# Ledger of designs, part 5: designed miniproteins, single chains, continued (3)

Each design is a single chain, and the fold is of that chain. pLDDT is the mean over its residues in the fold that is shown.

## One batch from the design tools (miniprotein)

Design m8143
Fold by ESMFold2-Fast:
Structure m8143 (fold): chain A 68 residues (1-68)
Amino acid sequence: IDGDGYVTADELIKKLIELGLLEDTPENIEKVRELFKILDEDGDGKLDKEEFEAFVESHGLDPKDFEG
């Protein structure tokens, strides 16, 4: 997570791999990047912390696992 309360695709990918939720393969990494682009309608490469938490919770994940 960026120190300003934003999440980049690279930070999300790293954390998902660290937690064992994503396999470190180019195919799986690209799928996460595509999902990020769909959520990031402005194309700035960042998700707001609130949008990120809503995304994580909607997929049955705990946002706290990404903050610690």
Scores: mean pLDDT 68

Design m8144
Fold by ESMFold2-Fast:
Structure m8144 (fold): chain A 102 residues (1-102)
Amino acid sequence: NAKDEAIHHAETAASLAEEAVRIGKEKNLPKEAIDAAQKSADYARKAAEAVRNGDFETARQYLEKAIEYAKKALELMKDNPEAVRYLQAAIEHLEKALEALK
């Protein structure tokens, strides 16, 4: 169902963004890049919780913030192909979560 799909995609996006955080720390990428990826993961997890609580308006707002930070992290990490791959996948899952809540 749409609720379970939104939760699944949001949690998957959080895990993918956390992989970008791991790469950023291992490669000593700028703190701003690591912080952006971490915020994307944090907002994605908050979105999943909001969906579980039936607060779809708040969930959509958190998903939009997660996408914003994932895109910022992607731009800041653009020279690291592995991080780019994880962040692109995270954005795709966040967009699917947002679509499921329409």
Scores: mean pLDDT 92

Design m8145
Fold by ESMFold2-Fast:
Structure m8145 (fold): chain A 71 residues (1-71)
Amino acid sequence: MAIEQAVKATAEKLGIDPNKIKVEVKDGVATLSGEVETEEQKEEIYKRAKNLASKIPSIKEVKDEIKVHHH
């Protein structure tokens, strides 16, 4: 799925291990999950995923379930 690769590439550019970020697309809903180190990283991933989803007709909604790991 193109959105998974794009989100993982965005994570890499933000200094996040792309293996820590997961994207699942079911019934037009893209769910983001995984772990980041800061709230700013979480928000940036979500914003970019929403922007990408707006260009993908099969995606109706983006859910952000990324956890901020405090250590």
Scores: mean pLDDT 77

Design m8146
Fold by ESMFold2-Fast:
Structure m8146 (fold): chain A 64 residues (1-64)
Amino acid sequence: MSLEEQRELLEKLEKTVKEILEQNNRTLLMVALHELKELLKTVKDEELRKRLEEMIKQLESALA
């Protein structure tokens, strides 16, 4: 996956995560957390990794 494709995907994920956080749906929060953790294993770009880690922290906080 190209760096540009990864950035576009990440922007879409950030919007989706915000919507899930606003809904506070536990099932969606858990699914999103799992998917982002899996994506983090494949992403090597430092900026994109930091943005994914931030989203993961927000989801973990919402589930706490």
Scores: mean pLDDT 80

Design m8147
Fold by ESMFold2-Fast:
Structure m8147 (fold): chain A 87 residues (1-87)
Amino acid sequence: MEEREKLIKEIAELTGMNEEALRKLFDKYGISLDELKKIVEALKEGPEKALRYARENGDFITEILAGLKLFNEAVKRALERIQKERE
């Protein structure tokens, strides 16, 4: 359990996601400790590379997480652009 929580925390830091939300996601899909290790390794390569890797290997959980990271980054960029246009 302690190693699982450490990996969830690392994924939260890499994706910008909430640890509780990630725990619920991984519990829902029955993600193993070994699968969490693979997710951490893929995400460390960057969200675009992780997304491509996940698609090529059929790793739908890594694909979801990489997609969420890209979505969050896109939302931040869009909000910054809107804020600049309203100045």
Scores: mean pLDDT 72

Design m8148
Fold by ESMFold2-Fast:
Structure m8148 (fold): chain A 58 residues (1-58)
Amino acid sequence: MEETLALVKSLSERQRLAVAEMAGIPREVGLDPEALAEYLEQHSKDAVKAIESVAAAV
């Protein structure tokens, strides 16, 4: 959670929305860094890796 939240907060809004879209997360959750980080930790086995992959592509 701590590492995931720090990574999500380091992303631009565009990158956070791209992560949310890739993971099938509602846009409203993607706009909130804490909500996005919490959702990714609960629903993704490798949240950090997923975030890094999308951030590098955007």
Scores: mean pLDDT 73

Design m8149
Fold by ESMFold2-Fast:
Structure m8149 (fold): chain A 99 residues (1-99)
Amino acid sequence: SLLEEALKLTKEAAEAIKAGKLREFAVKYTASGILLTAAGIEGTPEKDVLETRIKGNEIIKDAIAEAQAAGLIDAETAAAELASLDKTIKKLKERLEKL
């Protein structure tokens, strides 16, 4: 399914960023988001799409924090990305609560 492939790409993106592979991270993370959007368009229940987006963004948030702690990402860039992910996760959780 598109959800399963999106989650697989998200996990691969998390592995890539923790290894300092920024290009692979960007490609895999972007592709996972597009596949989740496609799953919604194809009629996957919104609850399932939102739960997968939340899980995926939490995985990426943890990976970015770990990569920053390892010195692979500068502190300012990591802080900005983590703040953006926190806002996204909060918004997705608020949407899920209304379903």
Scores: mean pLDDT 90

Design m8150
Fold by ESMFold2-Fast:
Structure m8150 (fold): chain A 100 residues (1-100)
Amino acid sequence: DEARELAERARELAERAMELAREALRAAEEGRAREARELAERALELAAEADRLAQEAIELAAAGKGDEEAKRLAIEASMLAGVAAVEAGVAATLARILEE
């Protein structure tokens, strides 16, 4: 079940990206500009990887090589990765403002 395995990996990466994005925002709110930037950069990298795997899982499901559950999980992972990327982007912007 290649589509399901990809969707599960995408979800794990998206959840980790979200955790890092939230930590980046907290660091920015506390004035820890360098830490906020580093956490935000890592969150963006994981979010991009999660979205890539989620899209691959969706394509496999569309080709008849995945079930409805794998497709749903992949869509959820892609959405979560998107939210993580937005939050990380905000944290990176705040960190940039705080550095000067």
Scores: mean pLDDT 87

Design m8151
Fold by ESMFold2-Fast:
Structure m8151 (fold): chain A 76 residues (1-76)
Amino acid sequence: MEEKFKEAEKKIRELADKTIAEHPEYRDQARAAYNMAIEALRNPENIDEGIDAAKRLPPLVRKTMLEGIKIAEEAL
């Protein structure tokens, strides 16, 4: 279980870092998306709240957030 959690956290971090590197103008939004994906990994009951928050982000950052949440769900 702990190894699966660490692997998911690493993948979510890499996804956020890649998004920031490719689109530095969305750095703050990408960091917020990363934090929400990690929160979904720690508290799966908050996944719906994360999806609703994603609707308010630019389409590019929204994709990153939803992909991060998907990685978190698959790690459970």
Scores: mean pLDDT 72

Design m8152
Fold by ESMFold2-Fast:
Structure m8152 (fold): chain A 91 residues (1-91)
Amino acid sequence: MEKQLEADILVALTLIYRVLAIEAIDKGDAESAKRTLERMVELGKKIAELGDEEAVQEVIDALETVRRYAEGKAPDVAELAKKGIEELKKM
């Protein structure tokens, strides 16, 4: 039960970071968007260590949302999101 609560909290933080990353893209702040994506990938790795495959997929879906939103607007951010998705899929 403690591991499930931890995974739920980390997913909730990831969804908050998804909103912050999109907001940074809308403001043209690519550096803040990149830092937020790096935090999302770190959270995904922590969730993977807990063995919650469904929660890892939720992080991947959040990164995919940011990647699609960044396409045509912030190519560097879209590329970073794509790399983060690839890293989590290898876990």
Scores: mean pLDDT 86

Design m8153
Fold by ESMFold2-Fast:
Structure m8153 (fold): chain A 96 residues (1-96)
Amino acid sequence: EREALFERARELIARAERFLEEVGVPLEEAKAAGLLVENEQSRRLEVLLAQVRALRAVARDMLENDYPLSEMRERLERATADLAATYAALFAPLYT
């Protein structure tokens, strides 16, 4: 159902934007304040932020283009799973 997929895409965009605000802004503020050293951990966080930005772009693309329902469903399910995996990767050490 196209309308249901569009709602899921909007929810995915909102969740991605929340992630970018909650993780990305503090990271950039820490860099600006000299509190964050460029290392493997900071590079990993930047990779996760880039992945979330890409997922947001996928969801926006689905809203702006006339994709077949099957393609939209597959792309949205993949993007939703990827976002969940990104959250799990970020917070896994806190959820043992």
Scores: mean pLDDT 74

Design m8154
Fold by ESMFold2-Fast:
Structure m8154 (fold): chain A 65 residues (1-65)
Amino acid sequence: SEEEKKKAIEAVLKEMERYGLKLLKKEDDVFYFSAEKITVSHKLMAIAAGAELLLQGFGSVKIFE
């Protein structure tokens, strides 16, 4: 359902925030995040979150410093 998809997305966004990635915007099914400095852990988290968001019908995740 739409509510279940929304909850799944919110859980992913919360986890990204926990690892220091801040949501900047969502545009054309792409989620844009920022970090003060991109680390290997941030890249791995972005891959995992990107896979989960793709299962919910979203296109990709991008991260910036």
Scores: mean pLDDT 73

Design m8155
Fold by ESMFold2-Fast:
Structure m8155 (fold): chain A 89 residues (1-89)
Amino acid sequence: MVIRTTETVTVEIGDELLTRSVTAPRGAILDAVLRTEAGLEQRAAIEVSKEGPEEVTYTASFSLAEANKLARESGRPLTVTVEFTIRDG
């Protein structure tokens, strides 16, 4: 089974980090990717924030350094897409 969730986020000039909490079934594989319209792709640093018997809650953290650089160059906030994929382990 594969579950995909997509979120659109506006990055303000000066934003350093985007953090999201994701809960997945125990044994599932979480992939978290940030994409821009310009073709930048970044994977999240994933940490376990809470562990349960059937589910694990992860904290996915994206560095906004590259997205913020693009926003500064354009002089306006940059829109990014965050995609979470949960798949069988």
Scores: mean pLDDT 79

Design m8156
Fold by ESMFold2-Fast:
Parts: sequence; structure tokens; C-alpha cells
Structure m8156 (fold): chain A 84 residues (1-84)
Amino acid sequence: PLTPAELEIEITLSMGLMFRAIGKILYKRGDYKGAAEAYRKAVELFEEALKLAEENNAPEELIEEIRRELEEAKKLRDEAEAKA
């Protein structure tokens, strides 16, 4: 069974992925303001997931995955904000 800390990391990461997906849909539809807002939420959630993973000594592979997702979300946010 997952520990409370593992569940919190996984839920937070999943929420970040969901907002990133919402952002991509809005961006494709030309809603750059909505996309930027969704990507900002994704960045915030990935930063929270990264902090939780580091504080709970999560596997290095998971920490690296979260760092990659965070970097991608920041780039997508900046692209959407530039078009808004």
C-alpha cells in the first residue's frame, strides 16, 4: 500500500499533468490566456510535487521525472503568456 506521503506526491503530480493537458487543449483552440492560466497551475503543482518528493527522499528517477515535467510546463507557460 502507498504511504500518505507517496499518495500526496502522486496526486499532486497527477493534478499537474491534468492542468498541463488542459493548457495544451486551450492553446490548440487559440485560448492563450486560458492556456497560460492552466500552465501556471501545472507549474505550481509540479513545484509542490518536487518539494514533497525531495523532502520524503523519493527515488531519484521520480525526482528527475518531476523536474522534466516542471521544465516542460514552464516552457509551455512562457509560450502561452507570450501569445496572450
Scores: mean pLDDT 89

Design m8157
Fold by ESMFold2-Fast:
Structure m8157 (fold): chain A 79 residues (1-79)
Amino acid sequence: GASVVGIIGAGGVGKTTLSVQIAKLSDKPVTILTLGDTVGEQTEGNVKTVNLGKVTAAEFAQAVENALEDGKLVIVDPL
């Protein structure tokens, strides 16, 4: 089965929040990858949110691949 879920939409409030809420419903460790102005990682329960900051498409793709290699469910939330 697929280990990646992409959430896509015109910017705005709620998409990242929705991704986190869906991830929290999972019994598996979940990594959420996002883009933004602040590089950082936040862990809340089973959910790890990674903000990659300003990265190239290649760096983003590598981050997705690395998260999949960890055997975790990955949610992609491009801001």
Scores: mean pLDDT 66

Design m8158
Fold by ESMFold2-Fast:
Structure m8158 (fold): chain A 96 residues (1-96)
Amino acid sequence: MTKEEALKKIRDYMEEIARVLEEALGPEAGQEVRELMEKYIKAFEKSPEEGLKAFKEMSQKLTELIERAREEGHPEAAQKAADLLNKAIGYFNEAL
């Protein structure tokens, strides 16, 4: 798999996470996920080091949103988002 193909897979999974969390928590949550993804892609385009920093921020913020969905009574949405994030993480090494 090329770096471009890996980044596309990450983007596709993150967009699905955005939709899942948007349904559970509202449009602001979906927008936050999409903004975090855009930050990661732009940072990675500058350098792998900037990409890693943005990835850590994105992972922390996504974990916070997933936990909020669980706390607000959407455990199935939280689990689906967590599973999608784990799949996306599998492609980060290929994108490096």
Scores: mean pLDDT 81

Design m8159
Fold by ESMFold2-Fast:
Structure m8159 (fold): chain A 80 residues (1-80)
Amino acid sequence: MKKVMEITVTYKGVTSTVIVTEGDEDEALGARKVRAAMESAVAAGGETIEIAAPLAGARAGAEAFKAKYAEEATVEIKEL
């Protein structure tokens, strides 16, 4: 599958990665999936997770996570 986004989250000195491949779900479901993947990667302590989601949903989910954890985590969103 084509990779469309790479999200890196640094929380308490641990960097986790979520790689988003092109998906055809609706935007709201995609956003929920990406946010859940980011939370799971951080909870596991530096895990790399690959997940399929539409680009708009991935962007929305990543931005929502970034806003919620802005004081505790550094989130870098790279569209590919």
Scores: mean pLDDT 81

Design m8160
Fold by ESMFold2-Fast:
Structure m8160 (fold): chain A 73 residues (1-73)
Amino acid sequence: SLADAARLYEGLAAHEESELARTKQIGDEEVARAKALDPEKAEEVRKQYEETISRHQEGIDLARALAAAARAA
């Protein structure tokens, strides 16, 4: 059913939100560590985590959109 599809996408969005929160925490820790040990590399580490965070956000947005579409149908 469309309600079951919506629930699956809602679950996927929740899972990706959890992964995003974890990635942000790890990223903050790694950037802080890089700044302390090699400040010149901190910017590279930050950019790598920004790209990963962006991909997770895209996944969340897509899952939420699919859930909303299923709920609306």
Scores: mean pLDDT 87

Design m8161
Fold by ESMFold2-Fast:
Structure m8161 (fold): chain A 101 residues (1-101)
Amino acid sequence: SKAQILLEIANLADQFGAQKLSKLLLGQETSDDPLIQRIVGFLQLLAENCDNVESLFKQFSELSKAADFTDAALKLGLKDEEELKQFIEKSVLIVKKHCNN
């Protein structure tokens, strides 16, 4: 389940052109940036927590208000902060789809 969800989220990252994010999600690459580690860790945690998806998404939304998501988005291979937010929202929908089936 978690491995399939992570693969679908990684495939979504590739569709966004974010190859670095895809590799980080699948554990094929690592980052020494604490914010990047937190974003990737959030997505990995989201993939294994069907009962807490809304709570985890709320915690991530609070992080996005407090941290420089523009720089993080660019480092992940995304265009801007808005594209990172769209990616996260679509990732939440992937998780919800798997949790309901």
Scores: mean pLDDT 81

Design m8162
Fold by ESMFold2-Fast:
Structure m8162 (fold): chain A 57 residues (1-57)
Amino acid sequence: SLEEGEQALRELLRQGVYELASQLPPEKSEQIRKRAETADIEGLRELLREAQELAQQ
């Protein structure tokens, strides 16, 4: 179903955010992880982008 597909996508995006957050300083990592716990798909996409930018610095 669409709901199952959305849940799977949300989990994949959340895992990506956690992977990138693990490369960040602890304070920033904790902030991003906490936001990822309650984020929807669009929020997770934004967090993924933000974490990628921070990890490249």
Scores: mean pLDDT 81

Design m8163
Fold by ESMFold2-Fast:
Structure m8163 (fold): chain A 64 residues (1-64)
Amino acid sequence: SLDELLAEVAAQLGVSVETLRTFLRYARENSSPFNRESLRKFLEGLGLTLDEASLEALYELALS
């Protein structure tokens, strides 16, 4: 399910899953504070709007 979410989000952005993981790491390292709202705004800046469940899943992944 998480792997499928990553593949779907990466496809919507036109990038690989590996690149999406790099974007999530970048957002975590370059946001102050890093939270669900800062991640949401970062993804919206890339042209992506996620529902709350998908945002939560990506946020937890970014913390790992």
Scores: mean pLDDT 82

Design m8164
Fold by ESMFold2-Fast:
Structure m8164 (fold): chain A 109 residues (1-109)
Amino acid sequence: ETEDKINELKRKLEELKKKAEEESVRFQAYQTIADLVEQGLPRDEIYAQLKALGKAGPVGLAILDELEAKHPYGRELLNALRQRAVQEQRELNKYRTEIKIIEDELKKL
C-alpha cells in the first residue's frame, strides 16, 4: 500500500509540474507582449522579439494573433494582455502550492 501511494503521489507531482511549466511559459508570454506594447514598439518588432523567447515565443505569437483578432491594437489590447497575465500568475501560484503540498506529503512517507 505505501509503495502504491508513493507512486500515485509521484505521478500527480509530475503532472502538476508539467502544468506549472506550461502556465509559467504563458505568463512569460503575456508579460513580455504587454511590456513591448506599453513601450510603443511596432507590431512587426514585437513579433521579432517573441521569436527570440524560446519556448514562450510560439505561445506568445499564437496568443497575440488571437487577442489582436478580438481587441483593437493599443490600450484595449494592452489591458486584455495585463488581465490575462494576472490570471496566468494566479494559476501558476495555485499549481506551485499544490506541488509543495504533495512534496511535503512525500517527505512524511
Scores: mean pLDDT 83

Design m8165
Fold by ESMFold2-Fast:
Structure m8165 (fold): chain A 106 residues (1-106)
Amino acid sequence: GEAERAAEEAAEAARRAGRAAVRGSRSGSLGAGGGVAGIGGSSGAWLGARSGDPERAARGAEDAARGAETAAELARRGGGEEGARRAEEGAERAREAARRAREAAE
């Protein structure tokens, strides 16, 4: 159904944001908060999608987006403009997917 699809899209966007968060910090100093939050959020979103829980998927995607935003800031300070841009894009998509999943939960 629509809720299941929205939860799956949120999990996919969260996964992309989590990967971007890790890659954005790849200069040998993983942003301790960004990468971890991205991975954790991605896992939460995935669990939400697996259980058909769009609210849980949305929360996971929001957490992954925060992780990616943190990683983007750290990557930019380290001169990683390309990684920062990718992390920002991932965060934006994860937040949009989270909004859709919350709407579908209603």
Scores: mean pLDDT 76

Design m8166
Fold by ESMFold2-Fast:
Structure m8166 (fold): chain A 58 residues (1-58)
Amino acid sequence: SIEEQLKRIEEYAKKNKKKILHIIPLPELNAPLVALDSGDEKLLEAYKRALEILKKEE
């Protein structure tokens, strides 16, 4: 699943001609944290929001 999430991020970056700056795997939450160049803040914020929801599901 984390590999699938990374593929989606890579596809998004390629489609929008953006560069992936940093990837932090969070295996305990089964989600990667990704940093993209300026302009892709929405994707990073979406991941942060997803992590917050997963924490509440505990």
Scores: mean pLDDT 56

Design m8167
Fold by ESMFold2-Fast:
Structure m8167 (fold): chain A 89 residues (1-89)
Amino acid sequence: KLEEQKELLEWVIRQLYNMGLLTEEEKEELLKLVEENIEEAIRKIAEILETEVSTLTKILNSDLSTAVAKLTGLLLRAIGDQIQAELDA
């Protein structure tokens, strides 16, 4: 359902912001895209999470508990990659 996908994307955007992976401006832009152009929002979020658009879309179409678990895994991977990049710098 489109509304459930929007809620999941908004949750992901909030988690990315809380973990310091997005600026306030980037957060607001992505939240706007979720409402105005969900396909572009999915594309940008997939890029940030370093995953395929098809993978993210499949996760968003799964049941809520599965979607949250898989999205949490992608979020943890993204923050881990960021921390590793900072350590290697």
Scores: mean pLDDT 81

Design m8168
Fold by ESMFold2-Fast:
Structure m8168 (fold): chain A 61 residues (1-61)
Amino acid sequence: MLREEAYRIGYEGGLAGRGAEAVVGAALRVLGDSLDAGDPESAERAREAARAAEEGVREAE
């Protein structure tokens, strides 16, 4: 997942009042994709996605 996509997911979730769900969803999606790819930094990739989604949620408020 691109950082921009995670941000957008957070922004849309924030507008709907579901920011926390959007952040968790983005992080889990990136974690799954990274684990499938054999990325040794899968947890770090998921954390980066969560952070981008959180930024989107804040902008929606």
Scores: mean pLDDT 76

Design m8169
Fold by ESMFold2-Fast:
Structure m8169 (fold): chain A 86 residues (1-86)
Amino acid sequence: SIKAITIEQIKEAIKKKYPEWSDKEIEEFLEELQKKDAEETLIELAEKITGKKYPSGAEALYGIYLALAELGLLSEEDKKIIEKIM
């Protein structure tokens, strides 16, 4: 089974997409997201990383995994799982 996404993978994805953001700005963004419910957090996080607004948390989560794979932020094992699902 695929491993759960880590906060560090999310931070690195945001850094790659928004290189102008400082580590502090990324952490503040993630802290604000934590005040929302889990589904809303996933949807907003996926939109920030992919530029796409997903209709559900589950679809948003798949979008995040895809973006992490494309950015080289997944392990080889997890990347192969994502490539098989797609």
Scores: mean pLDDT 79

Design m8170
Fold by ESMFold2-Fast:
Structure m8170 (fold): chain A 78 residues (1-78)
Amino acid sequence: GVEELARRMRELLLEVLENKDPILAAAIVLALQETTGELSEETKEKILELYGINTEEEREEALRLAEELLREIAELKA
């Protein structure tokens, strides 16, 4: 519901602000950007670069986490 979504969004925002896990922070920003509109390849690359994601392994993990977060957000909206 709306309350569960709002709580989760606050938790995700705190993760981004604390930036203790750059891969998770990048994943959250990617997921939120996709939720608000089309995520272009240029925007995706800029987000990954901002969080220091430089390896193929880290990139794949960030994209996987973003996909999981998008699924979770969609479920909470339903």
Scores: mean pLDDT 81

Design m8171
Fold by ESMFold2-Fast:
Structure m8171 (fold): chain A 59 residues (1-59)
Amino acid sequence: MEERRKELEEKALELMKKLVDEGYDINTAVAIATKKLLDEGVDITEASEAARKAYEKLK
């Protein structure tokens, strides 16, 4: 349970860092990271939480 949450957060964080480095704004990076997790079969609640935690880490 905890491993899955941390893994999703790390994936979201890595995606968001890459997107911001490529010139995307942070809100767009959050949206893209969430969409990527959903496409991988992650639940919308888990995907949204992972992206929000990654967003807080990037501030």
Scores: mean pLDDT 79

Design m8172
Fold by ESMFold2-Fast:
Structure m8172 (fold): chain A 60 residues (1-60)
Amino acid sequence: SSAHDELVAFLQREIEKYKKSLEAPLPTPENIEEEVALALMRIGDQESLKLYQQKLEELS
């Protein structure tokens, strides 16, 4: 659905921000990843959740 495209774009931006924050000695909010996963579960979008999990592993 069209909502998936917006969600994927949002997640990519958050992942990019998260990755950049890891380069600085700033406190990185671990809760962002958990909150995003919970939001994806609430909308029942397993495909977007899968993409988000893959991106998290790439950043590890």
Scores: mean pLDDT 61

Design m8173
Fold by ESMFold2-Fast:
Structure m8173 (fold): chain A 65 residues (1-65)
Amino acid sequence: SLEELRALADRLAEAVRNEDGLAAAGAYSRIMSFGDAVDLLPERYRRLVAALAAGDLDTARALLA
């Protein structure tokens, strides 16, 4: 569901803020399982997912500041 996807995006954001690589990887993998539904997330979460897909941790953290 979109609500589950948003909860996973919030967990991903929290994991990135806490520099918890294992939690971030787990949340990211589960978000990716939603496929095209990721496009239904708010812009900030789509940018976060895109930054992490590119391996750009500095941009990912800046989006969560």
Scores: mean pLDDT 78

Design m8174
Fold by ESMFold2-Fast:
Order: structure tokens, then sequence, then C-alpha cells
Structure m8174 (fold): chain A 97 residues (1-97)
């Protein structure tokens, strides 16, 4: 499982670099997505990290992945009621995928 985790980390870095080069994401969004991937891998394991990587590979889901990561970062800074509601909606959508 550790071997697969290392492979997933290398794969996500490559995908994020490609998305940045294509102008799909900003440098700031790349950094946030990478941190989110590492957090998911550490707390929820390889399978959850693999699902997140699938979202990044499916460019049509990049916007949702970015919104989820931004909402999670805002949670660390103290969520407003509106931000908390958005985070719950994104979590429900992610679980339904």
Amino acid sequence: MEEEAKKLREEVKKILEELLKEGVITEEQKEKLLKAFETILETNGVEAAREFLKMLKAKEHIEEAIKLVEAAELAASGLSEEEKEALEALEEKLLAL
C-alpha cells in the first residue's frame, strides 16, 4: 500500500503540472490541490486518494475539486454560515460520485 501511495503522489504532481501548463488551474490552486491530496491520502487512505486523482484527471470535475479544497481551507480559518453550507453541499456531491 505504501508503494501505491508513492505512485499516486507522483501521478498527482504530474497531473497538476499539466493542468497548470494548460492554464486550467493557477499556481495557488495547484498548491492547494496538492495539499488536499496529501491530507486525503494520510487521513482517508489510498482508495480515497485514488478517487480524488480520478476527479483531477476528469477535467470536467476540476472546478468541483477546486471548490472542495477552497472550502476545506476556509474551515481552518473559521467558516461563516454560508461557507459551511457550501462545504456540506460539496461533501454530499463528492459522496454521490
Scores: mean pLDDT 69

Design m8175
Fold by ESMFold2-Fast:
Structure m8175 (fold): chain A 65 residues (1-65)
Amino acid sequence: MEEFREKVEELAEELEREFVLETILTGKVISREEYRKRLRERVYELGKEMGVEKKVVDEAFEEVL
């Protein structure tokens, strides 16, 4: 459980760095809604890969938002 949550926090940090770089490279402001969407997709995919139950994935996603 802790390993999954740690990886979710790492994914959130990586996504924030990607958003900063994309904004610099494209000059477009990326919305908070787009950030949430991309984060959700990554967190759910990670949960599926690690065999984590949907309920736990949902809880981890809500904690990092």
Scores: mean pLDDT 77

Design m8176
Fold by ESMFold2-Fast:
Structure m8176 (fold): chain A 64 residues (1-64)
Amino acid sequence: SDEAREAFLYAFRLYSETDLTPEELYAQVKARFPEVFADADPTDPAALLRRLFEQSGLEEVDLS
């Protein structure tokens, strides 16, 4: 739970502060929080990252 929260915040920070692709963003978050993504499907990192943002409530923030 705490690790999942930190992973969400880390992903959000990378998304807002960098121009990384969804694949690069997923790789960075997974490298830092491998246990949070142990059961994640690595073949669709973009969909996983989108779901991560949706589940964390960050979708309501204007990130454009």
Scores: mean pLDDT 65

Design m8177
Fold by ESMFold2-Fast:
Order: sequence, then C-alpha cells, then structure tokens
Structure m8177 (fold): chain A 81 residues (1-81)
Amino acid sequence: RSVTVTVSAEDEEAQREAVKQILEAAGLTEETFADAIVSAERAGPTSTRYTLADGTVLTLTVEYDEEKGLVTLSGRVEPAP
C-alpha cells in the first residue's frame, strides 16, 4: 500500500497532516511509529527506509518542487520478504 500527498512547502500544518495520513495508512500513529522502529536506513537521496518491529518496511520519500514551492510526501508499506 502507498500514500502520496502534495502540500505547500510553506504550510507546516499541512505537512504534519500529510505525515499523519501516511502513518495512519500504515496502521501507525506518531507514538506507535517511534516505538515500532527497529532500524532506519537511507534508501535514496530523498528516501528513508524504516524496518518496523512487526517485520513491515515503511519507506518515506520527501520531494521538493522548488519552482512551485510544493513538497510531495510519500509512504510505501511493504511486508517482510
């Protein structure tokens, strides 16, 4: 499952809401996410891969569109192989 949200780079509340939506789509809250992280590894220049205690892998990607002043936040949830 995957969630992608594009918001204004100047709107911190919209960015926090986007993160919350991504975490909730993965069955997580901010507190649950912090407790569930086993490891965090850079997956790319704009991506971080988190391994969770249940074996789930959550990849978070943050992409900035400098021309439009937008940021795209993406979460991808993958079960362990």
Scores: mean pLDDT 76

Design m8178
Fold by ESMFold2-Fast:
Structure m8178 (fold): chain A 70 residues (1-70)
Amino acid sequence: AAEAYIALGDALSAAGQNDQAADAYKKAADLYVAQKNYAKAAAAYNKAASVLPASKATAYTNMANYLSSK
């Protein structure tokens, strides 16, 4: 399930649908958090941040940094 959302986010990002790509990556990250896989959750939040302008990305970057400290 989480890996499918990463693939969806990658496809949406390639299509230029950055807001939808970020939403897909966030869903993957939320699923990884539920699995206590904080490394993959942090990576997914960083992917969400990477497709957004800095003003929208900050919350995702902060969550990734928090999860990387676990």
Scores: mean pLDDT 82

